Designed miniproteins, single chains, continued (3). Designs and how they scored, part 27

Each design is a single chain, and the fold is of that chain. pLDDT is the mean over its residues in the fold that is shown.

## One batch from the design tools (miniprotein)

Design m8970
Fold by ESMFold2-Fast:
Structure m8970 (fold): chain A 77 residues (1-77)
Amino acid sequence: AVEKALEYAEKALEAIKNGDVETAIKYFQKAVEYAREAGVLEAATYFEMAITALKNGNYDKAIEYVKKAIEVLRKAL
């Protein structure tokens, strides 16, 4: 579950860099699901915050929250 959450988080960051916000949100939703399955609720919270930031057009905040989520997930490995 942790490895899948990391996989979708990286895919979402790539989608943001490519300007594909809708795809990024879908990948972040997947990352939330896998982070919750792994019991890493702090990472799931950061991904939800990233989704909210993207919906508000705040890409810099979204990327910041995703990096925090990835860091928390890597510590759970």
Scores: mean pLDDT 85

Design m8971
Fold by ESMFold2-Fast:
Structure m8971 (fold): chain A 58 residues (1-58)
Amino acid sequence: KMFEYYNKGKEYLNQGKFEEAKEYYKLALKETPDNPTDEEVAIDFEAQMRILEIEKKL
């Protein structure tokens, strides 16, 4: 589920495993449904921001 991938991304980010974190955030984005809830829209946005932050560090 989207939340699982997002949480895994956060866990890896906190561990300094940037490549793994980015991959899990990308998986979360892939799980975004066609009719997302407000929560899913927020997670999609956060995942995109986290990917951008990681790419700036790499």
Scores: mean pLDDT 79

Design m8972
Fold by ESMFold2-Fast:
Structure m8972 (fold): chain A 79 residues (1-79)
Amino acid sequence: SLRAEIDAVLDEIDALLAEMEARFPDDEELRREAAAERAALGLFRAAAETASEPELARLLGDLRARLAELRARRAALLA
């Protein structure tokens, strides 16, 4: 279901943020960015609770884009 796909993407983003913070514990900029992203994920979770199917599809698209950006940032930090 779209809700299950949204939950999976949200969980993957949260796991990646936690991994990056654990690898770079003294990176204050990364910590601020992670906090901002978690706040945004909270809004996505709240929106998904009452969203229609077309709204869920848009949220999933937005979340997939965020996940791709975070993966690219992680790859750059590990290079």
Scores: mean pLDDT 85

Design m8973
Fold by ESMFold2-Fast:
Structure m8973 (fold): chain A 90 residues (1-90)
Amino acid sequence: MVTVTAEATSADGTTRVRATASAEPSDKDATAVTTLVLKDGVVSQYTVTSGEAEITVTVEVVSGTADAVVTATATLKNGKLTLRVEVTEL
């Protein structure tokens, strides 16, 4: 199992989120994209399957109460897991 954590802050600096992705490094190459609309600072966890690999992505609000769209992109390639997180305010 490999795990990667990334944090992102909204453009105005008021909302901060953390995403954590985990996968088995022996799985096939895969990309998982999760998009969540945050309302009232709700914590969310997702397990996504892309191709032959299973990638689990957990997204949580670290600080802030604004409504926002969070996009987490987890890529497993040649046994390496990378994670990109973006926050866009509504």
Scores: mean pLDDT 71

Design m8974
Fold by ESMFold2-Fast:
Structure m8974 (fold): chain A 96 residues (1-96)
Amino acid sequence: MLVAVTITVVGSPKDAREAVELALKILREKLPNIISEGISVIPDPKDPSKAIGTVTIVADTSLKKAEEAAKEAEEEIKKKFPNLDSVSYTVSKISR
């Protein structure tokens, strides 16, 4: 089934960029049958010293595998970039 995995990070522009690149690498390693990938890093409108980084991957896999991959990426990012203000993930079913 199709699932969307989104990881969002907030921190310095450098940390946000490096964190989304790490997230993309981990998700590519853990998720089979990737259909699309997207990354963005935008300035945080409430704090110009900060950036919001987002990785979204659509893959044909189980919800469980997607959630395990997202959680592993979140934990690796938190460990490597402890100065990030936030790290979060969302996993959604696109198709049943």
Scores: mean pLDDT 85

Design m8975
Fold by ESMFold2-Fast:
Structure m8975 (fold): chain A 62 residues (1-62)
Amino acid sequence: SLDALEEALKKNPDNADIYLGLAREYMARGEPEKAVEYAEKALKINPDNPVAQRLLEEARAR
C-alpha cells in the first residue's frame, strides 16, 4: 500500500526499490504522472536499473 511505502521511504530515502514500489502503485491506481515522478527518482539513485527504465517508459506511454 502507499502508506507502507511512504513509511519505508522516511526510513530509507536513498532506497531505489521503495521509489519503484511507489511508481508501480501509482500505475495500478491509474496515475501515470505520479508513476513517472517516482520512477525518475529511482533512476536518479540507480541510473542503470532496467526496472525503473521500463516503468518510466510504460508511465510515459499512458
Scores: mean pLDDT 80

Design m8976
Fold by ESMFold2-Fast:
Structure m8976 (fold): chain A 72 residues (1-72)
Amino acid sequence: DEEVRKNSEEAAKAIKNGDYDKAKEIIKKALLSLGVDEDLAESVATQLTRSKPSAEAIYNSILSAADNDKRS
């Protein structure tokens, strides 16, 4: 939700600054807070940090992963 959007902006900023470890932790923590399992959270965070996405793309990816985990 709003907290996830804020986390997505922080993660994008960390990626822009070259702080991939921080970006990965922020993304993973956001996914875990939404109930996504740790293996999926790790995979999504790793993929996003490698592709250097925008904050909006990070936000959409986090919500998509959480929705798939709850609905599938």
Scores: mean pLDDT 78

Design m8977
Fold by ESMFold2-Fast:
Structure m8977 (fold): chain A 66 residues (1-66)
Amino acid sequence: DFKEKLEKALEALKEGNVEEAKKLLEEIRQTGSIELQIGATEALRALEEGNVEAAKETLENAIKYL
């Protein structure tokens, strides 16, 4: 369930576990719908740029509208 993976990725970011969040987002990017792939790619880019808050916001929006 992609919603559970998004929620786990968000929880990992709240706990400071960026590596776990990136792993979950990469799985969504490879296997999700195009909308989920876009959201996962955006969140991963934010994490690569060190912007954890932007990544959290992207995931919260994805979960809210999924």
Scores: mean pLDDT 81

Design m8978
Fold by ESMFold2-Fast:
Structure m8978 (fold): chain A 61 residues (1-61)
Amino acid sequence: SEVDKLKEELLAEAKKTFSPEEVAYIERVLDWLKEQGLTPEQIRRVYEALKHFLEWEKEKA
């Protein structure tokens, strides 16, 4: 499905910036969003927000 293709794309991108533990967390969130029936556009939007939040949290800690 388009959602499964997007998930693999976003996880490949996340692996370039985040730790394996953070990537595992992101994958769980993406799987949950898919289960809620979100569109690929909605999933990408949530991913971008989550990515910015995790980057901000690392800088603050």
Scores: mean pLDDT 83

Design m8979
Fold by ESMFold2-Fast:
Structure m8979 (fold): chain A 71 residues (1-71)
Amino acid sequence: MEAPDDGSLSREEEVERAYEVAKAETMKALEAGVAPEEVRAKVDAIAAETPDEAIREALRRATEEALAEYA
């Protein structure tokens, strides 16, 4: 819903944003001819530098879902 608490990014909002960005970037990379394995490796590298576990999970989940949708 479009009713933010106080204008600060919540953890839930950060997780959802990470999911949407990862999905969009994965689709964009696949359209550009990047191999699925390369996309996964890139997302894994980004996730390894991400301290929040929920965001890391969202990044990986979004990537796999985008790969499945693109196929």
Scores: mean pLDDT 76

Design m8980
Fold by ESMFold2-Fast:
Structure m8980 (fold): chain A 57 residues (1-57)
Amino acid sequence: EVEKLKKEIEELRKKLLETSQAMQDAFDAGDSAKTAQLGREIAELYKKIKELEEKVK
């Protein structure tokens, strides 16, 4: 259902913003391992958002 997909995309976008902030905080703290892990999570969230957006068209 399109409405559920739109809500899922919105939630993923919110998680993307929160994860991006957490990655910046980890980078500022000098935690390179955590920064790399959060960077991978951001990439996965971005891919998932893009795939869902194509389905909503």
Scores: mean pLDDT 83

Design m8981
Fold by ESMFold2-Fast:
Structure m8981 (fold): chain A 94 residues (1-94)
Amino acid sequence: AVDPLIEALEHEDPKVRENAALALGEIGDERAVGPLLRALKFDSDENVRKAAAYALGKIGDERAIEPLKKILEDDKAEPQVKENAKFALEKIKN
């Protein structure tokens, strides 16, 4: 299930990428961390980046801490993505 969902993070439809990110977060497999960090940093769709931040918080892997902090410091990041980055950091630290 993880490998097809990682592939779906690169789908042309942003709704498919968003749903893949959310599903990867619920599964909690650390193999998704790298692909989700890529989506968080580079995906063109705000909802996909928001879902990637949420998923990284659900997985709880410390590799996400510094990328999520950078989003909070980025004046160009959307407020909703920053909100999910905050919640993700709280989940990882606890």
Scores: mean pLDDT 86

Design m8982
Fold by ESMFold2-Fast:
Structure m8982 (fold): chain A 58 residues (1-58)
Amino acid sequence: SALTPEERERMGRNAREGALAAGGSEEQAEKAYKDAVAAKTSEDADRAGTRGVIEAGL
């Protein structure tokens, strides 16, 4: 389902924090945030966060 603005912001922050926790750069964290907040669904936002963590760990 579609995310509310508050849910989208929360998912974005979670994605950013996840990327940083995985050892990612600020640039990777910002990308993870933007991908998550641009998501149309909570599922897409979760996948954006997961991709950010994986990319940060490379």
Scores: mean pLDDT 76

Design m8983
Fold by ESMFold2-Fast:
Structure m8983 (fold): chain A 98 residues (1-98)
Amino acid sequence: MKPDFKEIEATLYLMNGILALKAGDYETAIKYFEKAIELAPDSPLGAWALLQLGEAYLKMGEKEKAIEYYNRAIEVARRLGDEDLLKQAEEGLKKAKE
């Protein structure tokens, strides 16, 4: 397959977002994940970024936004047939509803 430069750049945003999330910089993490979704929507990478947005909002105590992003991650994961991502998004949704 030919290289997709948008997916490469989206991967870098996703990775930087994860690093920011681990550092507790939720605002920076959200910005990076939003950029990853803009560059690679409706893709495994975009679905993973949606899952990570749900996680970031949940850690910030914004349960309603976390639920929204987990539901969007579930929708994309189902469309892609990604069972592992679907399971992770459903587990995140359960935590957000508790």
Scores: mean pLDDT 84

Design m8984
Fold by ESMFold2-Fast:
Structure m8984 (fold): chain A 62 residues (1-62)
Amino acid sequence: GRNEITEENRKKAEELKEKGEKLFEEGRYSEAAQLYKQAADLYPENKEIQNNLVRAILLASA
């Protein structure tokens, strides 16, 4: 469809989110935050990615 760029960005954001979740589970919060930030930049309307980013930043700065 005409939203092919949006679909590609969503797919990439989901892949970055999954990688970030694995790093988060390993306690690598700073690295997880970097991946979540990239995902949020690609898919800014995704509240779950935004919430994961905030959570990772807070734990990385603790």
Scores: mean pLDDT 81

Design m8985
Fold by ESMFold2-Fast:
Structure m8985 (fold): chain A 74 residues (1-74)
Amino acid sequence: IDMKEVEATMYYMGAYIALKAGDYEKAKEYAQKALEVDPNYAPAWELLGEAYKGLGEEEKAAEYYAKAEELRAA
């Protein structure tokens, strides 16, 4: 297993747990860290979109959802 994938997954799991707890700021922080490790990790873009949606930033959320779909379609 690529260590880069492991690290991105760990940050993604942290973001997911924060999102489930309603901590959208923490979810955003961890999702951004996952993307710093692997910018092609589509699940992290999707979760970043969910975090921004929770913060009321619908335009940002839409941008990140579109990025996740773009990566999944490739």
Scores: mean pLDDT 81

Design m8988
Fold by ESMFold2-Fast:
Structure m8988 (fold): chain A 55 residues (1-55)
Amino acid sequence: SMLENTYQYALLALELGDRATAREIADYLREQAKKSSGELAEKWREAAEELEKKL
């Protein structure tokens, strides 16, 4: 899944101390949520919110 792969990449960036990349990915997840609808939009938004909590 693109969402799952993107989220895992963000977690890896955080583990490596690359907070800048993780922030960019959080913004990307937010953007994908805005471009989507229904349950898919909710999943992208949830991923962005969880990532933002770790920043």
Scores: mean pLDDT 84

Design m8989
Fold by ESMFold2-Fast:
Structure m8989 (fold): chain A 78 residues (1-78)
Amino acid sequence: SEGAGLKALKEKAKEGIKLMEKGVENEDEELFKKGLELIEEVKELLETRMPDSEEKKKLLEELDKKIEELEKKKEEKK
């Protein structure tokens, strides 16, 4: 179902966010990049494999906001 597919992508996105957050905390640029790549993969899968829905749109917006927040935190820590 669409809900099951979105749940799987949400879990993958959580892993990506966790890696990015650890990268910011530990000043580990490679770890941050790995997390970002994982989230970008999730965004591509959402856009290419999932039908248009409010849940899809909300998840994409949440991912974009979280990426921007973490990139800002990374830059401020330098």
Scores: mean pLDDT 80

Design m8990
Fold by ESMFold2-Fast:
Structure m8990 (fold): chain A 71 residues (1-71)
Amino acid sequence: LLEEIRNALKKAGLTLEDIAKEVGLSPEQVERFLELLAQGKTDEEIAAELGISVETVKKFRELLNKKIKEQ
């Protein structure tokens, strides 16, 4: 199970830990971000919930969408 998750993230070319470092978020905040995206929250709502900028939300969303599409 853990190896499958690790392999999926490597295949996508990103890890939650690496993304957390790049955008200045904790791994827990990144996980929460993904939950809010799945709920259809707007960039502004996600930014408010996590206490981060809308720009950070947009950058992370774009990165995830690119990696998902490449799968």
Scores: mean pLDDT 68

Design m8991
Fold by ESMFold2-Fast:
Structure m8991 (fold): chain A 68 residues (1-68)
Amino acid sequence: SPSVSELFSQVVELAKQGAEAYKAGDYETALKYYEEALRVAESHPSLRRLAEELRKAIEKVKEEKKKA
């Protein structure tokens, strides 16, 4: 099983790629990265706070995609 530190690093890297796609206006790619980051964050209770932040980021991207 991956360590909490390894899971945290995976979430951070995926969220970074999601944020870069979001800034570029690529909402579909941003959602794919954020949803993958959320899947990893939900795999361990120590990452609960990150999972909450990722859910907020996903909702923000979905709202922006509706306006595009």
Scores: mean pLDDT 87

Design m8992
Fold by ESMFold2-Fast:
Structure m8992 (fold): chain A 55 residues (1-55)
Amino acid sequence: KEEILKNIAELVEKETGVKKEEVIKLIEAGKYDEVLSLIKDETLKRLIEDALSKL
């Protein structure tokens, strides 16, 4: 569970420039829509959405 969270945050940071710690805080707060709104690539957005559904 924590490993998936870390991987999602790292991937979002690499693609969007938003710091990993900020992404983790959004996910922990259940703000998945905000995390997804940061991602412009539709394929990556769908992958992250699927990964978040497994948390």
Scores: mean pLDDT 79

Design m8993
Fold by ESMFold2-Fast:
Structure m8993 (fold): chain A 62 residues (1-62)
Amino acid sequence: SAKEKAEEYIKKAEEAKTVEEAKKYADLAEKYATRVAALGDVEAAEELGKRVKEVAKKFGLA
């Protein structure tokens, strides 16, 4: 599902060895979180978006 894909990419972003890899996986996670919102699960999408922002802060991207 879109939610499972978003969670998978968040995990990959958290485990990334470089800022470039973290950004790539965070961008993918955000795309799938947007898909979750489009499917009507706004609350889950907001939680996923918050986790993406936390990863971005860790790597100095936000």
Scores: mean pLDDT 80

Design m8994
Fold by ESMFold2-Fast:
Structure m8994 (fold): chain A 57 residues (1-57)
Amino acid sequence: MEEAAKRAEDAAKAAEALDRPDLAKEARQLYEMIKSGEVSAEEGIEKVDEIGERLGG
C-alpha cells in the first residue's frame, strides 16, 4: 500500500511537470483510492504503471 500510494503521487507530480492535467487528476484520484482501500495495492501499482506509460509515450 505505501509503495503504491507513493508511485501514484510521483505519477501525479510527473504529469503536472509534463503539463498533462488529465493524467495528473487521474493519478491523484488513484492515490486517494489506494489510501482509502477502494483499490488494492497490486491494482494501484498496475494503474500507476499505465499512467506512467501514457506520460512516457
Scores: mean pLDDT 79

Design m8995
Fold by ESMFold2-Fast:
Structure m8995 (fold): chain A 83 residues (1-83)
Amino acid sequence: MDAEKLIEEAYEKIEEAQRALKEGRYEEALEHAREARRLGLEAARAAAEKGDKELLLRGIGAALAGIGLAFEAGLKLGKLELA
């Protein structure tokens, strides 16, 4: 799959996760965030295979955004607590 398309799909899932968080749909936000992480990692692998450092960093960035959103959604679901 094209690394650029995977990055676009990852950002789409990031937007879906952010919207779901805003609407209080935390289970859906967690699922979208996990999918964003998966797509970002796939994009990073595809970019690495091509030697495209810029796309590799963008894929990693999308994966990290997905991780952060998953953490926030998990916290809202009571799976992760701030003491």
Scores: mean pLDDT 83

Design m8996
Fold by ESMFold2-Fast:
Structure m8996 (fold): chain A 56 residues (1-56)
Amino acid sequence: APVLDLSGARSPEELAQALADAFDISPETKQRLLEAARNGDDAAFRALLAEIAERW
């Protein structure tokens, strides 16, 4: 399982970047996370996090 240090993430976009790096996420999934974070789409962001978590 990847190790996450999220203490430096101060925005949803920074959190999305940290998650993408830690979980070795595809560029397509990273883009979807960033778009959800930028648009404030909490439901889409949470759904993407759940998909990632199911792999770990």
Scores: mean pLDDT 68

Design m8997
Fold by ESMFold2-Fast:
Structure m8997 (fold): chain A 60 residues (1-60)
Amino acid sequence: TRELVDKLLEALKDPNATLEEIEKLIEEVAEALLKEGTPQEVVEEMKKSALEKAKKLLKE
């Protein structure tokens, strides 16, 4: 999970990252967190936050 989170954070900071790449990383992090027993609410909040940031980076 930690490695996947680090990759996601790096992708969010990279202006050349595509939404598709970020979405894949978000899904991988979400799956890993769920397997570790993280509550679904926390996972969904993380997915929303990451997607909103990704969309901002792609738009502007």
Scores: mean pLDDT 74

Design m8998
Fold by ESMFold2-Fast:
Structure m8998 (fold): chain A 60 residues (1-60)
Amino acid sequence: MREELEKEIREGLALMAVGVARIMVRNGVSEEEAIEFVREILKKLGMEELIPEAEERIRR
């Protein structure tokens, strides 16, 4: 498979995870729980370096 395609898919999944976390917060889930959700997803995708940015986007 193409490495570039896999990277783009992982980046897309990371953006989707942040989007889902934002929806969770809007529906009454705590920011801490939403952040934990995103951390787990990003760890599984091998994109832990994006965790700080994702946390900022969820918190504002």
Scores: mean pLDDT 77

Design m8999
Fold by ESMFold2-Fast:
Structure m8999 (fold): chain A 109 residues (1-109)
Amino acid sequence: EEELLRQAAYHRVRAELYRERAKDPSLPPEIQFELLLRALVHEAEAWVLIDKLSKNEKERQELIKKLDEFLASDTPENAEIRRQAEADVDADLAYFQSKLEKKRKELEK
């Protein structure tokens, strides 16, 4: 099956969710920055997977088109990828908030 393309879709959705969460002005700037860094990493991971699947620029563009069409589709598979990405982003957000509070407590005067 198209497992690597599915992984690319997951990383791309996860990157977009990190960017959306980073727009929340109620979040500390340190958390917003961490979310943006994670978005960049997952976007890069998606591109690496596309590059591994393509032998030339034409195939790369076709894979990008297939990924865009898949992500625009309202399929159960796409919905499941989005649910998994949302759960992982929520877990990371909770972790970053926990780490920030621990660091603040250790540096408190």
Scores: mean pLDDT 83

Design m9000
Fold by ESMFold2-Fast:
Structure m9000 (fold): chain A 60 residues (1-60)
Amino acid sequence: SLLEELKEKAKELIEKYKKGEISEQELYLGLNKLFEEAEKNLSDEEVEEFREFVYKLLEE
């Protein structure tokens, strides 16, 4: 599904940031693009699930 694809992309982006491969600015630009895609194509419930997934990964 698109939700699972966006979750995978977000996880890869956050992993690159944690490894020092991308800057904090590049991380948030990438995440903003994924959130824009989610808001345009997913239900409000799926957008919230994606948001919770991303925030959980960022807090770890």
Scores: mean pLDDT 86

Design m9001
Fold by ESMFold2-Fast:
Structure m9001 (fold): chain A 57 residues (1-57)
Amino acid sequence: LDNVKEKIKELEKKIDELRDKILKASGEERKKLFDKLIETGGELAEELAKYAKLKKA
Protein backbone atom coordinates (compact mmCIF):
# COMPACT_ATOMS: atom_id res chain seq x y z
CA LEU A 1 0.00 0.00 0.00
CA ASP A 2 2.67 2.55 1.00
CA ASN A 3 4.63 1.96 -2.24
CA VAL A 4 1.46 2.49 -4.31
CA LYS A 5 0.54 5.63 -2.30
CA GLU A 6 4.04 7.05 -2.89
CA LYS A 7 3.80 6.30 -6.63
CA ILE A 8 0.39 8.02 -6.79
CA LYS A 9 1.79 11.14 -5.08
CA GLU A 10 4.75 11.24 -7.49
CA LEU A 11 2.45 10.90 -10.52
CA GLU A 12 0.06 13.60 -9.23
CA LYS A 13 3.02 15.97 -8.71
CA LYS A 14 4.31 15.18 -12.22
CA ILE A 15 0.85 15.87 -13.71
CA ASP A 16 0.67 19.25 -11.89
CA GLU A 17 4.14 20.17 -13.21
CA LEU A 18 3.16 19.16 -16.75
CA ARG A 19 -0.05 21.22 -16.58
CA ASP A 20 1.92 24.30 -15.48
CA LYS A 21 4.42 23.79 -18.33
CA ILE A 22 1.62 23.31 -20.89
CA LEU A 23 0.06 26.67 -19.88
CA LYS A 24 3.41 28.39 -20.61
CA ALA A 25 4.34 26.38 -23.74
CA SER A 26 3.32 26.69 -27.39
CA GLY A 27 3.48 24.71 -30.65
CA GLU A 28 5.64 21.59 -30.70
CA GLU A 29 6.65 21.91 -27.02
CA ARG A 30 2.99 21.98 -25.93
CA LYS A 31 2.26 18.87 -28.05
CA LYS A 32 5.13 16.94 -26.42
CA LEU A 33 3.97 18.01 -22.94
CA PHE A 34 0.39 16.92 -23.75
CA ASP A 35 1.71 13.50 -24.87
CA LYS A 36 3.56 13.17 -21.54
CA LEU A 37 0.43 14.29 -19.64
CA ILE A 38 -1.68 11.59 -21.34
CA GLU A 39 0.97 8.93 -20.59
CA THR A 40 1.33 10.02 -16.94
CA GLY A 41 -2.47 10.17 -16.53
CA GLY A 42 -2.70 6.58 -17.73
CA GLU A 43 -0.06 5.52 -15.20
CA LEU A 44 -1.95 7.35 -12.42
CA ALA A 45 -5.23 5.61 -13.37
CA GLU A 46 -3.45 2.22 -13.25
CA GLU A 47 -1.94 2.92 -9.81
CA LEU A 48 -5.30 4.17 -8.46
CA ALA A 49 -6.93 0.93 -9.68
CA LYS A 50 -4.21 -1.11 -7.90
CA TYR A 51 -4.72 0.92 -4.71
CA ALA A 52 -8.50 0.32 -4.82
CA LYS A 53 -7.98 -3.46 -5.22
CA LEU A 54 -5.44 -3.58 -2.37
CA LYS A 55 -7.88 -1.73 -0.04
CA LYS A 56 -10.51 -4.44 -0.69
CA ALA A 57 -8.05 -7.25 0.14
Scores: mean pLDDT 80

Design m9002
Fold by ESMFold2-Fast:
Structure m9002 (fold): chain A 56 residues (1-56)
Amino acid sequence: EDLVTVTEETPEKLRELLGVKVGETITVAEAGEALGIPDVALTRALLREAGAKVEA
C-alpha cells in the first residue's frame, strides 16, 4: 500500500486539506478521498509534485 508522508516542505494549505500533521503518514487512497480525486495514480503524482514523500 502506497504511503504518503507530509513534510515541512508540503504546502500548509495541502496539509490542511489532507487533515494530517507534519511527519504523519496517510495512504494515497485516503489522500485522494480528502482531495476528491478518485484516481490513485493521479493523486500519487500530484502529491509528489507538491513535495510530499510518497513510498511504495
Scores: mean pLDDT 75

Design m9003
Fold by ESMFold2-Fast:
Order: structure tokens, then C-alpha cells, then sequence
Structure m9003 (fold): chain A 54 residues (1-54)
């Protein structure tokens, strides 16, 4: 359902934000932070692709 898809996307955004904050606390580089953002974007794209295929 559209609502369940939105909820899944919101969970990915929250998880990505938590990972970015944790990495910043560890002194991670901007390149490492960018990788986490790109992984989050990929997960959102996969969720949307799954929804469109349904």
C-alpha cells in the first residue's frame, strides 16, 4: 500500500540519519558520510521500484 511504502521510506531516512550522526561522532570523513547517503538513496529507490512493480 502507499502508506506502508511511505512508512518504509521514513524508516530508511531515520536509520540513515542515525548512521550519519554516529559516523560524525567517530570522526568519519565527508567521503564516508557521502557513501551512507548514497546507500540510503539506493534503499529508497528499491522500495519505490518494489511499490511500482506491485
Amino acid sequence: SPLDTVKEIMVVLADTTDRLLALRQQGASDEELEKVVEEGKEQVKKILQSYKAS
Scores: mean pLDDT 84

Design m9004
Fold by ESMFold2-Fast:
Structure m9004 (fold): chain A 99 residues (1-99)
Amino acid sequence: EEELKKRLDEINKRSQKAFDKAREAMKYVDELAEKAIEVAKQHPDRDALIERVRRVAGFAKAGIANAAGLMSIDEERGNKALEEAVKQAREEFERIIAE
């Protein structure tokens, strides 16, 4: 019983740290998306490009949220999933603004 309570407390602390990291990553994705949207506004197809940026940002934030959940169970795998979600979003934003 006492051992189980300690494990649950440790999981709760890891979950809080994971959500804090996810929040920072989501903020970073939003900042990259805002920069991509500002570039997109200069294009004739601005509405389509802005929608594409918003879709990519939404997908990335969902991936980050899933990674945060995974970090509470498997910190290393969760961290890799979070890093991958941010990397994919950055690369997609760069592709969108290069068009």
Scores: mean pLDDT 82

Design m9006
Fold by ESMFold2-Fast:
Structure m9006 (fold): chain A 78 residues (1-78)
Amino acid sequence: SVMSEAERRQVRERMLAEIERALERGLLSPEMAELVREMLEAEENGTPEEIEKVREEVNERVEELREELERMEERLRA
């Protein structure tokens, strides 16, 4: 099903908080952060199908950022 407005707001807020945290730690470039924010903005103006695709892309990017953080931590320990 298509996400409700409340669900989209919560997901967006959570993703933006993760982006800010990554930026503060220098783990994410400003360019990458802007890309993710643009994807979130597309959700607001997309069709239901596009909203679902954007949600999947945002989830993929969040997972990629977490993997980058884990790799950086491993390198610091190596």
Scores: mean pLDDT 68

Design m9007
Fold by ESMFold2-Fast:
Structure m9007 (fold): chain A 56 residues (1-56)
Amino acid sequence: SEKVKKFIETVKQRYEQGQKLSDDDLKSRLEALRKSGVSDSDLKKLEEEVKKIENK
C-alpha cells in the first residue's frame, strides 16, 4: 500500500540522517496505520522492514 511504502521511505531517510525511530514511536505509528485501514499482515511486514533498517 502507498501509506506503508511512504512510511518505510520516511524511516529509511531518517535513519540515513542518524535518527532512529524508537520502539514506542514505531508502536504508535503502527497503531495509527491500523486505524487508517492498513492490514495486520502489512503492518507485520512494515515492522520487520523497520527492524531491518535499524539493525543494531
Scores: mean pLDDT 75

